# Ledger of designs, part 80: designed miniproteins, single chains, continued (2)

Each design is a single chain, and the fold is of that chain. pLDDT is the mean over its residues in the fold that is shown.

## One batch from the design tools (miniprotein)

Design m6937
Fold by ESMFold2-Fast:
Structure m6937 (fold): chain A 64 residues (1-64)
Amino acid sequence: KKKAIEYLKEILKQLNVPEEEIEKIVKELEKIKDKEKFKEKVKEIAKKYDIPEEVIEYILKLLD
C-alpha cells in the first residue's frame, strides 16, 4: 500500500499536478483500509489525470 501511494505520487509530480492536489490524493488513499476500495480510487485518479494503463497495473501489483 505505501509503495503504491509513493509510486502514484511520483507519477502525479511528473504530470505537473499541483502539490496541494497530490497531498489531498495521498491523504484520501491513506484513509482507505479496504484493498478493493483502494483499487477503485486509484482507477478513478488514473482516469482523471489520463494515467496510462501499464502504470495503473504496476501500481495495483504493488498492493499484492
Scores: mean pLDDT 79

Design m6938
Fold by ESMFold2-Fast:
Structure m6938 (fold): chain A 92 residues (1-92)
Amino acid sequence: SSMKKEELERKKEKVEEVAERLWEELRAAVAAGEAEAIRAELEANRSNVDPSDAVAVALEKAVLAAVDGDWEAARAHLEEARRLVIEKLEKE
């Protein structure tokens, strides 16, 4: 590991904070009636998502599930994205 343990733990905590913030922002946006606008933005940004970027793919799946009202799937995909980011940090 090229990181000090305390630095790695701080970065992991920040990833958890970002994931929870994204979750609450997504829930608030859908509750505000923004689901169609979010879907349109995802569609417009489709060409910018690299299918080999597992984090980007998991985040897109989380947002799509949320706008479809499938909050269980949305949370699962967000947790997958979080796990992938933490795994990458641990390899550095």
Scores: mean pLDDT 81

Design m6939
Fold by ESMFold2-Fast:
Structure m6939 (fold): chain A 55 residues (1-55)
Amino acid sequence: GRELLVRIAEAELRELAPGLSREEIRRYAEQVVDAQLAGDFARARALIAEAVALD
């Protein structure tokens, strides 16, 4: 379900943006997963790019 997808996204974001806090990673992971589930892949990609830029 969503929780498993969020855990996977958190693991990937920790690798891509290791300087982000645990709370920031969780927030981005939830937003990325919600965008993907809504079919908004452009928003999901933008959120990942934003997280990497903040690192």
Scores: mean pLDDT 87

Design m6940
Fold by ESMFold2-Fast:
Structure m6940 (fold): chain A 55 residues (1-55)
Amino acid sequence: SVEDLRKRLEELNKEIDELEKAFKEGKMTPEQAQRYLDLNAERIELERELKELEK
């Protein structure tokens, strides 16, 4: 539950950081750009769920 959400958030943050590095280096593919948007949307949802559960 909360622990699983935090683990998933850490995985998302790690992958997002890798994609942001690729973007800064000018190496991001269109597929990676779409993945970045999808992962960022998932991160926002998980952060909202985590906030609700931690109340």
Scores: mean pLDDT 82

Design m6941
Fold by ESMFold2-Fast:
Structure m6941 (fold): chain A 73 residues (1-73)
Amino acid sequence: MSKEELLKRAEEIVRRAEEVAARAADRFEAEIQLSFMKMLYGIAKLEEDVKEVEELVERLERLAREMEERVAA
């Protein structure tokens, strides 16, 4: 997978996370999690190593899952 494809995937993950956060009963916790995810996405855009970008995207996927579980609870 290219850096462009990985960044597109990361963008979709963050967009989905924004939708989840917007519907969260606990806005404060959701906004903190979302801010951290947006920071990681920013770091991924600056990374030149495709392997590092891949690892950051995997971390974003895990964080998105954690947020979905947290806001659903």
Scores: mean pLDDT 79

Design m6942
Fold by ESMFold2-Fast:
Structure m6942 (fold): chain A 62 residues (1-62)
Amino acid sequence: MLYRVKIVGDKPGFTSRGEILEPGTEILATDYRVDSHGNLHITLVDGTTVVASVEDVEITEI
C-alpha cells in the first residue's frame, strides 16, 4: 500500500542515510509504525527509513 507523508510541523524529519527532510517536504512511503516514544518510523519506496515526531507528520493513504 502507498502513503503520502508530509512534514507539517516546524521540526525536520531524519532519514536512515543522514538526510534532513525539511518542514513542508512530501514523500511516498510503503509502510509506517509508531514507537512508544511518539516517533513515526516510515519506510520510503526506495527502502530508506525516516524518523519524525507523530505530531509533525501527516500520513494520507493513496
Scores: mean pLDDT 81

Design m6943
Fold by ESMFold2-Fast:
Structure m6943 (fold): chain A 62 residues (1-62)
Amino acid sequence: ADEHYHIGAVLYGQGKYDEALEHFRKALAIDPDYAKAWLGLGKVLEAQGKTEEAAKYFALAA
């Protein structure tokens, strides 16, 4: 879970949003309770202008 989260965070920082989403989804497939990966999904969606969808993932991270 941690490895995919860290790769996703790096890709997000590089603006590689589709690749970041793939790695955050892989982290959650391993550990659905990984709050940081839900937060990562929310941040990518917010960066893509999907603020309402992002808010739902931020709620899952809390």
Scores: mean pLDDT 79

Design m6944
Fold by ESMFold2-Fast:
Structure m6944 (fold): chain A 74 residues (1-74)
Amino acid sequence: MKEEIAKKLLEEGKRLLAKGNNDEAIKKFEQAVEIAPESEYAIQALFLLGSIYAKQGDTAKSLAYLKKAQEILK
């Protein structure tokens, strides 16, 4: 169901990130969050999005994604 799809999107995003395809990885992680927003897979995707934007120097986007992950965990 939705969580299985989010898991596959997370795995695809991680593979794209490993290849250096950051833009495509971001899209996959955003899709994982959209399909199952409160799942463990969405939380992992949000942390990975935060990491990518932090590495790119986009502190505002990085903090926004990390804050969203924290709100789900609370």
Scores: mean pLDDT 85

Design m6945
Fold by ESMFold2-Fast:
Structure m6945 (fold): chain A 56 residues (1-56)
Amino acid sequence: METEERLARLDAALEQARKVMSKEDVIDFLRHAARLAGDPEVREHLERKIAEIEKE
């Protein structure tokens, strides 16, 4: 499914970002991506990832 493929690409981008960016910068990146996301499922996925990282 198209949404599933988008989520996989976002997860790959997140893994790459986490290797080169600080925790704060990764959260900012995810918040920006969530604002650009027109699909509510994609936005909810990103919001969940933000919450998980904030718990670290």
Scores: mean pLDDT 76

Design m6946
Fold by ESMFold2-Fast:
Structure m6946 (fold): chain A 69 residues (1-69)
Amino acid sequence: MSKEQLEAETLLALATMLLALQKRYPENISKEDIEKAIELAREALKLSTDPNTRKAAEQVIKEAEELLK
């Protein structure tokens, strides 16, 4: 695994965790935290060329954007 791919997977894992925490503890996860999850997933898209990582990052962005509506 490249350093870029490892960084992308780490960023994606953090973004996914923020969305999961928001689902279970919405009082404790702010709008700014969800916006941060979008930023992390977008950085993962810049770093990774892996199709599975990219699809997961796009899914995280879509779910986070829905939470901000």
Scores: mean pLDDT 83

Design m6947
Fold by ESMFold2-Fast:
Structure m6947 (fold): chain A 81 residues (1-81)
Amino acid sequence: MEEMARKFAELLARRAREDPEAVREELEAARRALEEAAAAGELTPEEVEAGRLVLEAVEAALEGDVERAAELLAEAAALVA
């Protein structure tokens, strides 16, 4: 799980370096989708928390913090496993 989270964080960081504007646009769209789904009662509290952790991981990847992104992705995966 943690190794897969690190690999995914590395891929996110690479994508963020190659096209940071596209990644920021996707992040804002994902944030709006999470807020809408949470407000509609479509998500459990654990799913809402996992979604926030994934959004924070994308922000960390945009900052080049692969270690932080990997930690956040592993924590999110644990909440919905």
Scores: mean pLDDT 81

Design m6948
Fold by ESMFold2-Fast:
Structure m6948 (fold): chain A 97 residues (1-97)
Amino acid sequence: MSEELEIEIEEGVAQLSAAVTKTVINTNEEDEEKRKELIEAIDEAEDAITAALRAGAYEAAAKAMKLYKEGAKALSEGKYEEAIKLFKEAAATARAG
């Protein structure tokens, strides 16, 4: 049901947001500009997914959430450029719904 999907996506975003924030804080990335771009890409993806959920665009939000999870995984592996790209794609996917 749509409500169950909405709750699952919201819980998933909250859980990953906490993990992603912790990873960014603990990163040894010396390029401050790249770190800022990463934080901005994460915030944009989270805002776009939340906006899609509020608009009832559950399929777009679910697709964006999948990209957000892939970005979080890339971030945990130290692949910052790939993570930034995936978070930007998540935001664009959520906005397309």
Scores: mean pLDDT 74

Design m6949
Fold by ESMFold2-Fast:
Structure m6949 (fold): chain A 89 residues (1-89)
Amino acid sequence: STLDTEELYELLKKIYEEALKLADFSTVVEKILEGIPSFIEEAKKEGFLEPTIEAVIKFLEELLEEARKRGDEELIEQIEKLLEELKKL
C-alpha cells in the first residue's frame, strides 16, 4: 500500500515538530529545504512522486506562514522559490 498525501503530510509535520526540540526554526527549515530534492528523487524511485509533491507543497506552505510571522525574509524567499519549482512538476 502507498501512503497518500495526507499521511505523508502528517509524517513530515511530526518529524518537523520533533526536530524543533533539537534546533532552532531557521536551522530546521534550512535543513528541510536542503533535503527536499533528495526526498523527491527517492519518492520518484519508489513510485510515490505525486502524493509526495502534494504533501511537500502543503508542508512548505505552512512553513512559509511561520517564516512570515517571524519576519525571516531570506527563508520566505527560499520557500517561495522552491514552491514555484515544485508546482511546475
Scores: mean pLDDT 84

Design m6950
Fold by ESMFold2-Fast:
Structure m6950 (fold): chain A 61 residues (1-61)
Amino acid sequence: MLEKEILAGLGRIYVGLGNLFLSKGDTKEAVELYRKAAELYEKAGDKELAEEARARAEEVE
């Protein structure tokens, strides 16, 4: 199903945005973006990528 591939793609975009905001020093925004990426990966059924995104959010806090 293409829906899962689309959700995973959106998750990657949110991780990229989180990395961008983190590089600017906007840590609160970066954490929120990583959490959104984790949610999208969970919906895509990609538990490994979801866990990685959650770990990134926790590391930044």
Scores: mean pLDDT 82

Design m6951
Fold by ESMFold2-Fast:
Formats: C-alpha cells, sequence, structure tokens
Structure m6951 (fold): chain A 110 residues (1-110)
C-alpha cells in the first residue's frame, strides 16, 4: 500500500522544466531522507536520487531533489523524450517501522 501522496501524472514539453512532488508526514519525510526512483514499463525501479538531493553517479545533472518540511520535490530541467517514465518516491516511516512508497507519477514528455 502507498502511504506517500504523489500526483498520478504530469506532462511537459521537450526543453521545459517539470517538478514532481511527494507529500508525507512528520514520521516519514519530516524525519527521514527521501529516495527517488525512475521506472519504465516492464523494468525494475532504478534509484536516481538518494538522501533528498544527491544524484546517483551517472544520473544526468538535469535531475535534482529537494525537501521542505513534509514535502519532497524532484525537478527535471531541460526535458528530453527519454525522461518519460513513472517516478516513485520512497522513505522510512518511523511510526510504521517500514519503508513506504508513493503511488508513482507518470511523466509524459512531448
Amino acid sequence: ANTLTQASSVSGKVGETVTITVTGTASTIGSNNVYWFKQKPGEKKELIIYNNSKRVPGVDSRFSGSVSGTTATLTISNLKLEDSATYYASTYDNAAKKWVWGGGTKLTVY
């Protein structure tokens, strides 16, 4: 079950900037680092951002992460068609004592 809230879809044009936001609680995003994953259909989730704002080596500098309070944001600048994917946020929940996931936001680049 998903316990973090993400919008189901977002779209943007090639060359634009898009933001994908996840909302948690004080026991989730308010207390723990956020991780962002990229998933294409039929593939496993690939970690792209860890510890709120750090890029995994090899991930394009157009991807950035930030956190404010109980909200985390993934920003993708200068959009490319290859960025079309579903993006998932995950963090630890201190109250439930488990890792929790957002429902995923499907990005369509056109």
Scores: mean pLDDT 91

Design m6952
Fold by ESMFold2-Fast:
Structure m6952 (fold): chain A 87 residues (1-87)
Amino acid sequence: MKEEIERLLERAEEALRRAAALYAEAQRAAAAGDEEKARALAEEALELAAEAARELEKIKEIASPEEYEEAVKRAEEAARAALAEAA
């Protein structure tokens, strides 16, 4: 069971890191005046964020409330770190 939670969390973290990189690129494109590119990158980032949310929902179905809370915290930390690195 714990191995399944770790696998799902790894997928969520990977999707969030990719989303963060795309959000950073979208911000740079917007700053450069490329609104079409910024929109496309932001939409792709939102799709990856939705993928991460789905993986977290799978964790919620199989995990205890405590394990789920820890998984969400780790995912949030990964997203925050990725956003800082991508900036």
Scores: mean pLDDT 83

Design m6953
Fold by ESMFold2-Fast:
Structure m6953 (fold): chain A 75 residues (1-75)
Amino acid sequence: EEARRLAEELLASVQAGIDRTLKVLEDDGTLTDEIRASIEALKPLALEDSIDVRLARGEITPEQAAELRRFLAER
C-alpha cells in the first residue's frame, strides 16, 4: 500500500507547512480570515507541486505519481 502511505506523508507534510505558516501569521498579528482562506486554498496546488518535485528528483516513479494523484482525487 505504497501509494496510500506516500499520500498520507504528503498530506501530513503539506498540512504541517500550512499550520506552521498560519501560526507564524497569527503570532505576528497579520492573520486575517482572507489570508487564512487563501493559504488553505493553496493546499491542492501544494500537493500537486510536491508530487511533481518528488517525481523530478527521482524519489517516486511516474506510476507512483499517477497512483498518488488518483488516491488524492478520490478523497
Scores: mean pLDDT 76

Design m6954
Fold by ESMFold2-Fast:
Structure m6954 (fold): chain A 134 residues (1-134)
Amino acid sequence: SEAFRRRALRRLRELDLSEFTRNLLESIEKYRDEKYDIDVDAVIPLLKDEDPEVRIQAIVLLSMSKDKRAIEPLIEAIKDPSPRVRAVAILALFNIGVEALRKAEPALREATKDPDPDVAAIARALLEVLREEE
């Protein structure tokens, strides 16, 4: 829903987010209508890489694919030890669409209690917008 996307982006923009998370949100807005032919099956294993930067890059590629096969792996990434990885995973699910966020609702509810303020704020904001969609 275009209305959902607009409400979510407005709510997210009102948050006092770190520069990294804010830049990621701006990129999502800029490239929202683009879909890339990504080899999702080749990228998914990179979510378990020892380097958090590699995991972040994998999440971005999966986000750009908008492929449903990415949804469950991205939901698991919400529990990643790196707060940057967790934030990127939530925003990737948002970029894939409302159905991805609905599947992530249990993980998003847990993420509202995340010790990282960006992760907690993003999860709370997206859950509020999901309740408004019904």
Scores: mean pLDDT 84

Design m6955
Fold by ESMFold2-Fast:
Structure m6955 (fold): chain A 77 residues (1-77)
Amino acid sequence: MLSAEQLAQLRAVFQRHDTDGDGTLTPAELARALADLMRAGLMKPDPDLAARIRAVQATGEPVDFEGFLEIAAPFLL
């Protein structure tokens, strides 16, 4: 399970990229949020993560915070 600190960091990154405040990230905003986690040294590129990102991009469906956690959490350092 994620620590309280990891959850707080993920929430802060999510909210920073949720520029319209609707509680969801577009596929483009999701990609930027994940890139921020990688730049912070909290996550590394992974083929399974890349596959999940491609699936979200293919549907074009916005991702809420719970979906963001499901995508990002397994790949956190």
Scores: mean pLDDT 78

Design m6956
Fold by ESMFold2-Fast:
Structure m6956 (fold): chain A 60 residues (1-60)
Amino acid sequence: MLSPVQKRVGLAELERARAEGLISDEEYERLREAIENGDVETLQKLAREARERAKALGLI
C-alpha cells in the first residue's frame, strides 16, 4: 500500500497532468482509484506515460 506521502505526490502529479490535458477525466478517475486502492503497478505505468508526454511537450 502507498504511504500518505506517496499518495499526496501521486495526486499532485495527477492533478497537474489533468490540468495540462495529458490525461482525460476518465483516466484521472481510474488513476485516483488506483492511488486510493494502493495499486502501485497501475499507478506507476499510467504516471510514467503521463510524464513521458509532459517531457515530449517540454513541460518538465
Scores: mean pLDDT 70

Design m6957
Fold by ESMFold2-Fast:
Structure m6957 (fold): chain A 104 residues (1-104)
Amino acid sequence: SLEERIEELRARVDQLEAGIDKRFNELKKKASEEMKKEIEKFYKWFRDGLAEIRRLLDQAEEYYKNGDFEKAEQLIDEAEFRLNLLEFIADTEFWVMEKKIEKE
């Protein structure tokens, strides 16, 4: 159901945020001052992306409660697409940052 999809996506966002927070904290411990600034800039961008997904899910829930299932589904699909993209970006960009720190 659309309600179950909203709950599942909210849980995935929370899980991704917890994982990202842990990885950023570990990277910052190992990074130079210059690299810390780049890490913090990426972290802010990533947090802003997670906040946007939460906003889309909140809007989807509102449309769902008002009986507009078509708009709710469209927002859920957009939130899921953005979440899949952020999960992929997290894995790729953290790997790149970890390798840059290891070479310094």
Scores: mean pLDDT 87

Design m6958
Fold by ESMFold2-Fast:
Structure m6958 (fold): chain A 68 residues (1-68)
Amino acid sequence: MKKVALVAATTEELANALAEYAKKTLKPDEIIKVIAKNLEEAIELGKKIKEELNAEVEVITPSGIIKI
């Protein structure tokens, strides 16, 4: 199953930092960066990506990592 890390942050700089962390720590098959207003928005987007791509998705935020 394809492993996708969805990096969600309020700024591009923070999203880039989290993407580098995800590459090093999780070694995903794909990284998707999104600017999201809050954790709820990030989780809903992660669920949509999981359904559309039939992939294992982890949402990476400044507040933590959520496996979808």
Scores: mean pLDDT 80

Design m6959
Fold by ESMFold2-Fast:
Order: sequence, then C-alpha cells, then structure tokens
Structure m6959 (fold): chain A 77 residues (1-77)
Amino acid sequence: EEFEVDVLLALAEIYLALARKDMEKGDYENAIESYQKAIELLEEALAIATGESRRRVEQHLEYAKKLLDEAKKKLEE
C-alpha cells in the first residue's frame, strides 16, 4: 500500500498548494475547501500508512489542520 500512500500524499500536497494560493488572494472560502480536501486525503493515507510513512502522514495532517484553522479565522469579519 506504500504506492497508494504516496499518491494520496501527492494529491494532498497539490490541494495544500492550491489553498495557499487562495489564501494569498484573500479567497478564504476556496482555501478552506482545498484544505478540507487535503485533510480528507491525508486521513485516507493515515488509515493505510505504516512505520515511517505513517509518521509523515501524521505530520502533514497536523500541519493541514493548523492551516485550516487559520483560514477559518481569516474568513471571520
């Protein structure tokens, strides 16, 4: 399942990059959606990841959740 974990991580990184670009534009709603999608993909990867891959996924997941919280705060007027 390591190939599947790598694919999910790569997709999550793409969504994180899209979300960061939206944050820079002030498009917080789209950024939130992209961060949420990245988190979903990372949670899927976490379900099948083991050993070193699991640690990598856990770190990415915590980081993505932190970024989602920041985006939600910026959406507040």
Scores: mean pLDDT 84

Design m6960
Fold by ESMFold2-Fast:
Structure m6960 (fold): chain A 63 residues (1-63)
Amino acid sequence: SAVQQRVLLHELSKVLPEEVVEKIRELLEQGKIEEAIKLIEEHASDVLSEEELQNVLNGLRSL
């Protein structure tokens, strides 16, 4: 849902650079969920806890 996507992007914007968040947004708008997941894992593993990362990834897989 668009609301769930906006909430996820807002949470990611607190911990990831704006350029990375913008690329994730573009991938989600194109329906490229797997590429968005890969980009999040590459950039967020050092800034999110394992639990927080899994919550974000599960949220994306439910879109």
Scores: mean pLDDT 79

Design m6961
Fold by ESMFold2-Fast:
Structure m6961 (fold): chain A 60 residues (1-60)
Amino acid sequence: MSREQTLEIALKAGDALYENGFSPEETVRAVGHALRNLGASEEDVREAVEKVREYLEKKE
């Protein structure tokens, strides 16, 4: 899976979880676990999780 695909999946999943009442912290944790289960590299997971955190902070 490419870095771009990992980030796209992370942002979509993060947005969906947050809109359904998950806290930002719960959301980034859940997204990280999902990406690891999909076979994303640890580096790509860390980058994607940070992007989701930044996105949710701006949305709040």
Scores: mean pLDDT 80

Design m6962
Fold by ESMFold2-Fast:
Structure m6962 (fold): chain A 60 residues (1-60)
Amino acid sequence: MVEEARERVERAALEALARGASVEEATKIAQDVGKELEKETGVKVEVRSEGNRITVEASE
């Protein structure tokens, strides 16, 4: 559950970056996916950007 949610959010960010989105845009997209997963599963997903890196943390 927790790991699967983290992977889904990471995938959303990577796919956005692959399409040419900025780190800021990819982070926003990943945050939106994380919020939807929290509503569906109860797993909290925190997404933030640090320079050129996107950090994803999942917890229940």
Scores: mean pLDDT 78

Design m6963
Fold by ESMFold2-Fast:
Structure m6963 (fold): chain A 64 residues (1-64)
Amino acid sequence: SQDLFDSTHRDIYAQLVAAGADPDDAERTARRFAREITDAVLAGDGERASALGEEVRALIAQLS
């Protein structure tokens, strides 16, 4: 849903920028992951959604 995408996008973007990412790179990355996570959740694919969440955490950790 659009609400899930918007909240996921906003959350990932804020975390990436806080970790030191360039805002334009953070926007592209957050939008991509928000779309993929939203698609996985709507498809009922919890394993894929979890794996995508781990990829986001790894990116944040690399920037920090």
Scores: mean pLDDT 88

Design m6964
Fold by ESMFold2-Fast:
Parts: C-alpha cells; sequence; structure tokens
Structure m6964 (fold): chain A 61 residues (1-61)
C-alpha cells in the first residue's frame, strides 16, 4: 500500500511530464493504486492517448 507521500511524488512527476495539473495527476495515481482501474483509465484518457493511459495504469496498479 503506497503512502500519501509516494502518491503525491508520483503525481508531481506525471504532471511535469504530461503537462497536466498536479491535482489531476495525483488523483490518477491514487485511483490506480486503489484498484479503481476504470476511473484511473477515464481520467488518464482525458490527457493521454489510449495507449499511454493503459501503460500508466499498468505501471501504478
Amino acid sequence: MASEEDIEEAGRALAERFGMSVETAVEVVRAAQEGRVEEARELAARFLSEEQAERLIEAYS
């Protein structure tokens, strides 16, 4: 189980890489870590291609 600090750190890295807000990136990472795969995929797909969203979910699930 990832700590909130680990989730925030991963979210900040994603936000910087893909130009999304830190708040949104943190929520994507949190949803994936909690097994809310469908929610994480929907959020990621708004900012990333389908392929990139699937890779992201695989990395943080």
Scores: mean pLDDT 75

Design m6965
Fold by ESMFold2-Fast:
Structure m6965 (fold): chain A 56 residues (1-56)
Amino acid sequence: SLPPASTAVAAAKHLLRAFPSVPEETLARFLARELGLSPEEALAAVREARKQLAAE
């Protein structure tokens, strides 16, 4: 949970709930475009969001 990724993680959680069948990479590309993040930052946010939602 990086501070710059906090908003991205929240957005990623929404995307994962809305599109549960869509791959992480696809959601990360969308998030990167919408929030102006690098692909690496967006992917990290999606993975962190999935980890939190899965409750490991």
Scores: mean pLDDT 76

Design m6966
Fold by ESMFold2-Fast:
Structure m6966 (fold): chain A 59 residues (1-59)
Amino acid sequence: GDAADAERLLQQAGDALAAGDAESAIRYAQQALGIPGASEEQKELARGLVEVGRAVAAR
């Protein structure tokens, strides 16, 4: 995977959070973290999305 794959996964994670689907958001964000070509900024965003998703899912 490359930065474009990470961008797609981060977009899907954001869309899932907007839809109230915290479990899917966490899954997509974790997949983005596993992309070797992901930028440090993309990895930081993915970590944030996992944290927010976990907080939402705990409700």
Scores: mean pLDDT 85

Design m6967
Fold by ESMFold2-Fast:
Structure m6967 (fold): chain A 66 residues (1-66)
Amino acid sequence: PAQAEADRLIARAGELATKSRELFKQADQYEKEGNKEKAKSLRTEGERYFAEAQDLLARANALIAA
């Protein structure tokens, strides 16, 4: 059923969103410590996870729409 598939995508999106938030928090900490290179790397990784989470949510919404 579409709902079960949507639920799995929503769960995965939640995991990626949590990982993204953790990476942004780590990036802020490294930036405060003066490690700009590490901070930039972590921000880029966080942005990737955030984008993936949004794509999964869009797919889940499409499955349960109609």
Scores: mean pLDDT 86

Design m6968
Fold by ESMFold2-Fast:
Structure m6968 (fold): chain A 69 residues (1-69)
Amino acid sequence: RATPAQIVELLEKHGIRLSRRQASEMLRLIDELLAKYGGVTPETVQELSETFGISKEVALEVISLHLDG
């Protein structure tokens, strides 16, 4: 449900700069990981964190924004 623009804005608040294209790729990966692990699990957060080189806290905020939007 989150837009690429919303992801870019959230990540900028954490000092992380992504293009809209990279944000779209992140949203796609979130949907894939949610399906793979059956929702918001430690494994979902860990794999997103490792794939994009972001903290687990930021990864969880991104996932939460996507599920809330």
Scores: mean pLDDT 83

Design m6969
Fold by ESMFold2-Fast:
Structure m6969 (fold): chain A 94 residues (1-94)
Amino acid sequence: MSEEQLAFVRALMERARQLVLDYIAGRLSEEELIKGLEELHKEASKVLSDEAVEVFSRFLVGALVLARTETDAARVEARLAERAERTLAEMSAL
């Protein structure tokens, strides 16, 4: 992927992080979290290849699972950052 495409993915990942943290803080409902993550998937699908969208979709599913299973915001943030770095490394090879 190009540097511009990787920057775009980083921006989507930051938006996903904020959605998850807002959900854990009680600022978003589960329905709003799911709708937000679906919108990020839709935006990615308009710009990225099908292969890159597949990789990004796995990150979004992982983010939703973390939001549902973890209550410690600092732990969620650390695990999301780790998953984001792994996803970006995989996507940089595409």
Scores: mean pLDDT 88

Design m6970
Fold by ESMFold2-Fast:
Structure m6970 (fold): chain A 66 residues (1-66)
Amino acid sequence: MSDEEKLELLKRAARTVITHLRDRSPEEQLRLAERAVRDLARILGASPEVLREALDYTRELVRAAA
């Protein structure tokens, strides 16, 4: 699995979690989405750079939804 494939899976996980938590506070959305992204990154063996990009994406999604 390439870094691009890992990044896409992490972004998909972030989108899925945030979509299911739309009725919750931005703080709770961010906390749970970041946890899901970090946990999946560990399972996939994602590099620190891929994890950083996925977390930046997750934070931007929550900010845009707030």
Scores: mean pLDDT 85

Design m6971
Fold by ESMFold2-Fast:
Structure m6971 (fold): chain A 88 residues (1-88)
Amino acid sequence: SEAEKYYLLGLQLEDLEKYEEAIEYYEKAIELDPEYGEAYFNLGLVLKKLKKYEEAKEYFEKALEIAERKGDKEKVEKIRKKIKEVEE
């Protein structure tokens, strides 16, 4: 899908440490697919790297909501750990 293509471009930009550009592509993925949990999660990770902890938490919480709806227990646990990291 187009959302998946934007998500993959965001991942490539994140690997290149082009965080602002990675954010733009993750946001485009979310615009096309508001249930794209992995895009919310990686947006949170990038925001955490930029020390924007409050914004990171909001995106992790959205990713958590999506993972819980999908019954993905492993992702739920992973996301909860990341939320805890930005609260401490």
Scores: mean pLDDT 89

Design m6972
Fold by ESMFold2-Fast:
Structure m6972 (fold): chain A 74 residues (1-74)
Amino acid sequence: ASAAVRGAAASLQDMARSSSREAVEEALRYAFEKGASPAEVFRKLAEAERRTPPGPPLVLSDEEALAAAERAAA
């Protein structure tokens, strides 16, 4: 995996506790489509959170976080 995917996975785990799965996946897909920096991923995650209804907290394992980041990159 690229450094960008690993960085996104680490940020994803921290943000997942405060965000829905849909918001997280939307932000990651945006980041990889646009070649965005980690700061931009964080900003887009916050924007997606505002548009998605609150759900239960998302807890991701290392494997789940990497899989989500790789799916967004594909």
Scores: mean pLDDT 64

Design m6973
Fold by ESMFold2-Fast:
Order: C-alpha cells, then sequence, then structure tokens
Structure m6973 (fold): chain A 80 residues (1-80)
C-alpha cells in the first residue's frame, strides 16, 4: 500500500491527496518524521486541507515537539 503511494507522488509530486494519504500511512506505521514530511508537502499543495494541519500537529506532539504542535494547531484553525 505505501509503495503504491510513494510511486504515485514520485510520478506526480503535485498530487496533494496522495501526499496526505502517504502521511496517514506513515503515521499508522509510527514513522513520525516521514509522516510529518508527507503532511507538510500536502499542506504546501493544498493549504485548505484542515485534516492535514490537524494530523501534522498530532505528529509533532508525538515527536515531543510541543511548540511546533501548538503552532500547527493554530494554523489548522485558520485553514478552517
Amino acid sequence: RIEYLQALVEQDPSNALAWYLLGREYFRQGRLEKAAEAYEKAIALEPENVGAWRNLAEVYERLGRLEKAEEYRRLAEQAE
């Protein structure tokens, strides 16, 4: 599943949905740094994806980056 999403974003790096789904899959696997990278890419392409902002905040909270988690939580409110 993850290999398909990785191939998809390599073929079309502007596919915001694919980056979002890849972030969710990395998060499910506990690969938090990879999840953050994929969600940041999704947000850069589609900043109106409020779910990506909220998920990125949760990723940073689990990484212990509490100031970054709070920043992205505030940004999720603005993207709403």
Scores: mean pLDDT 81

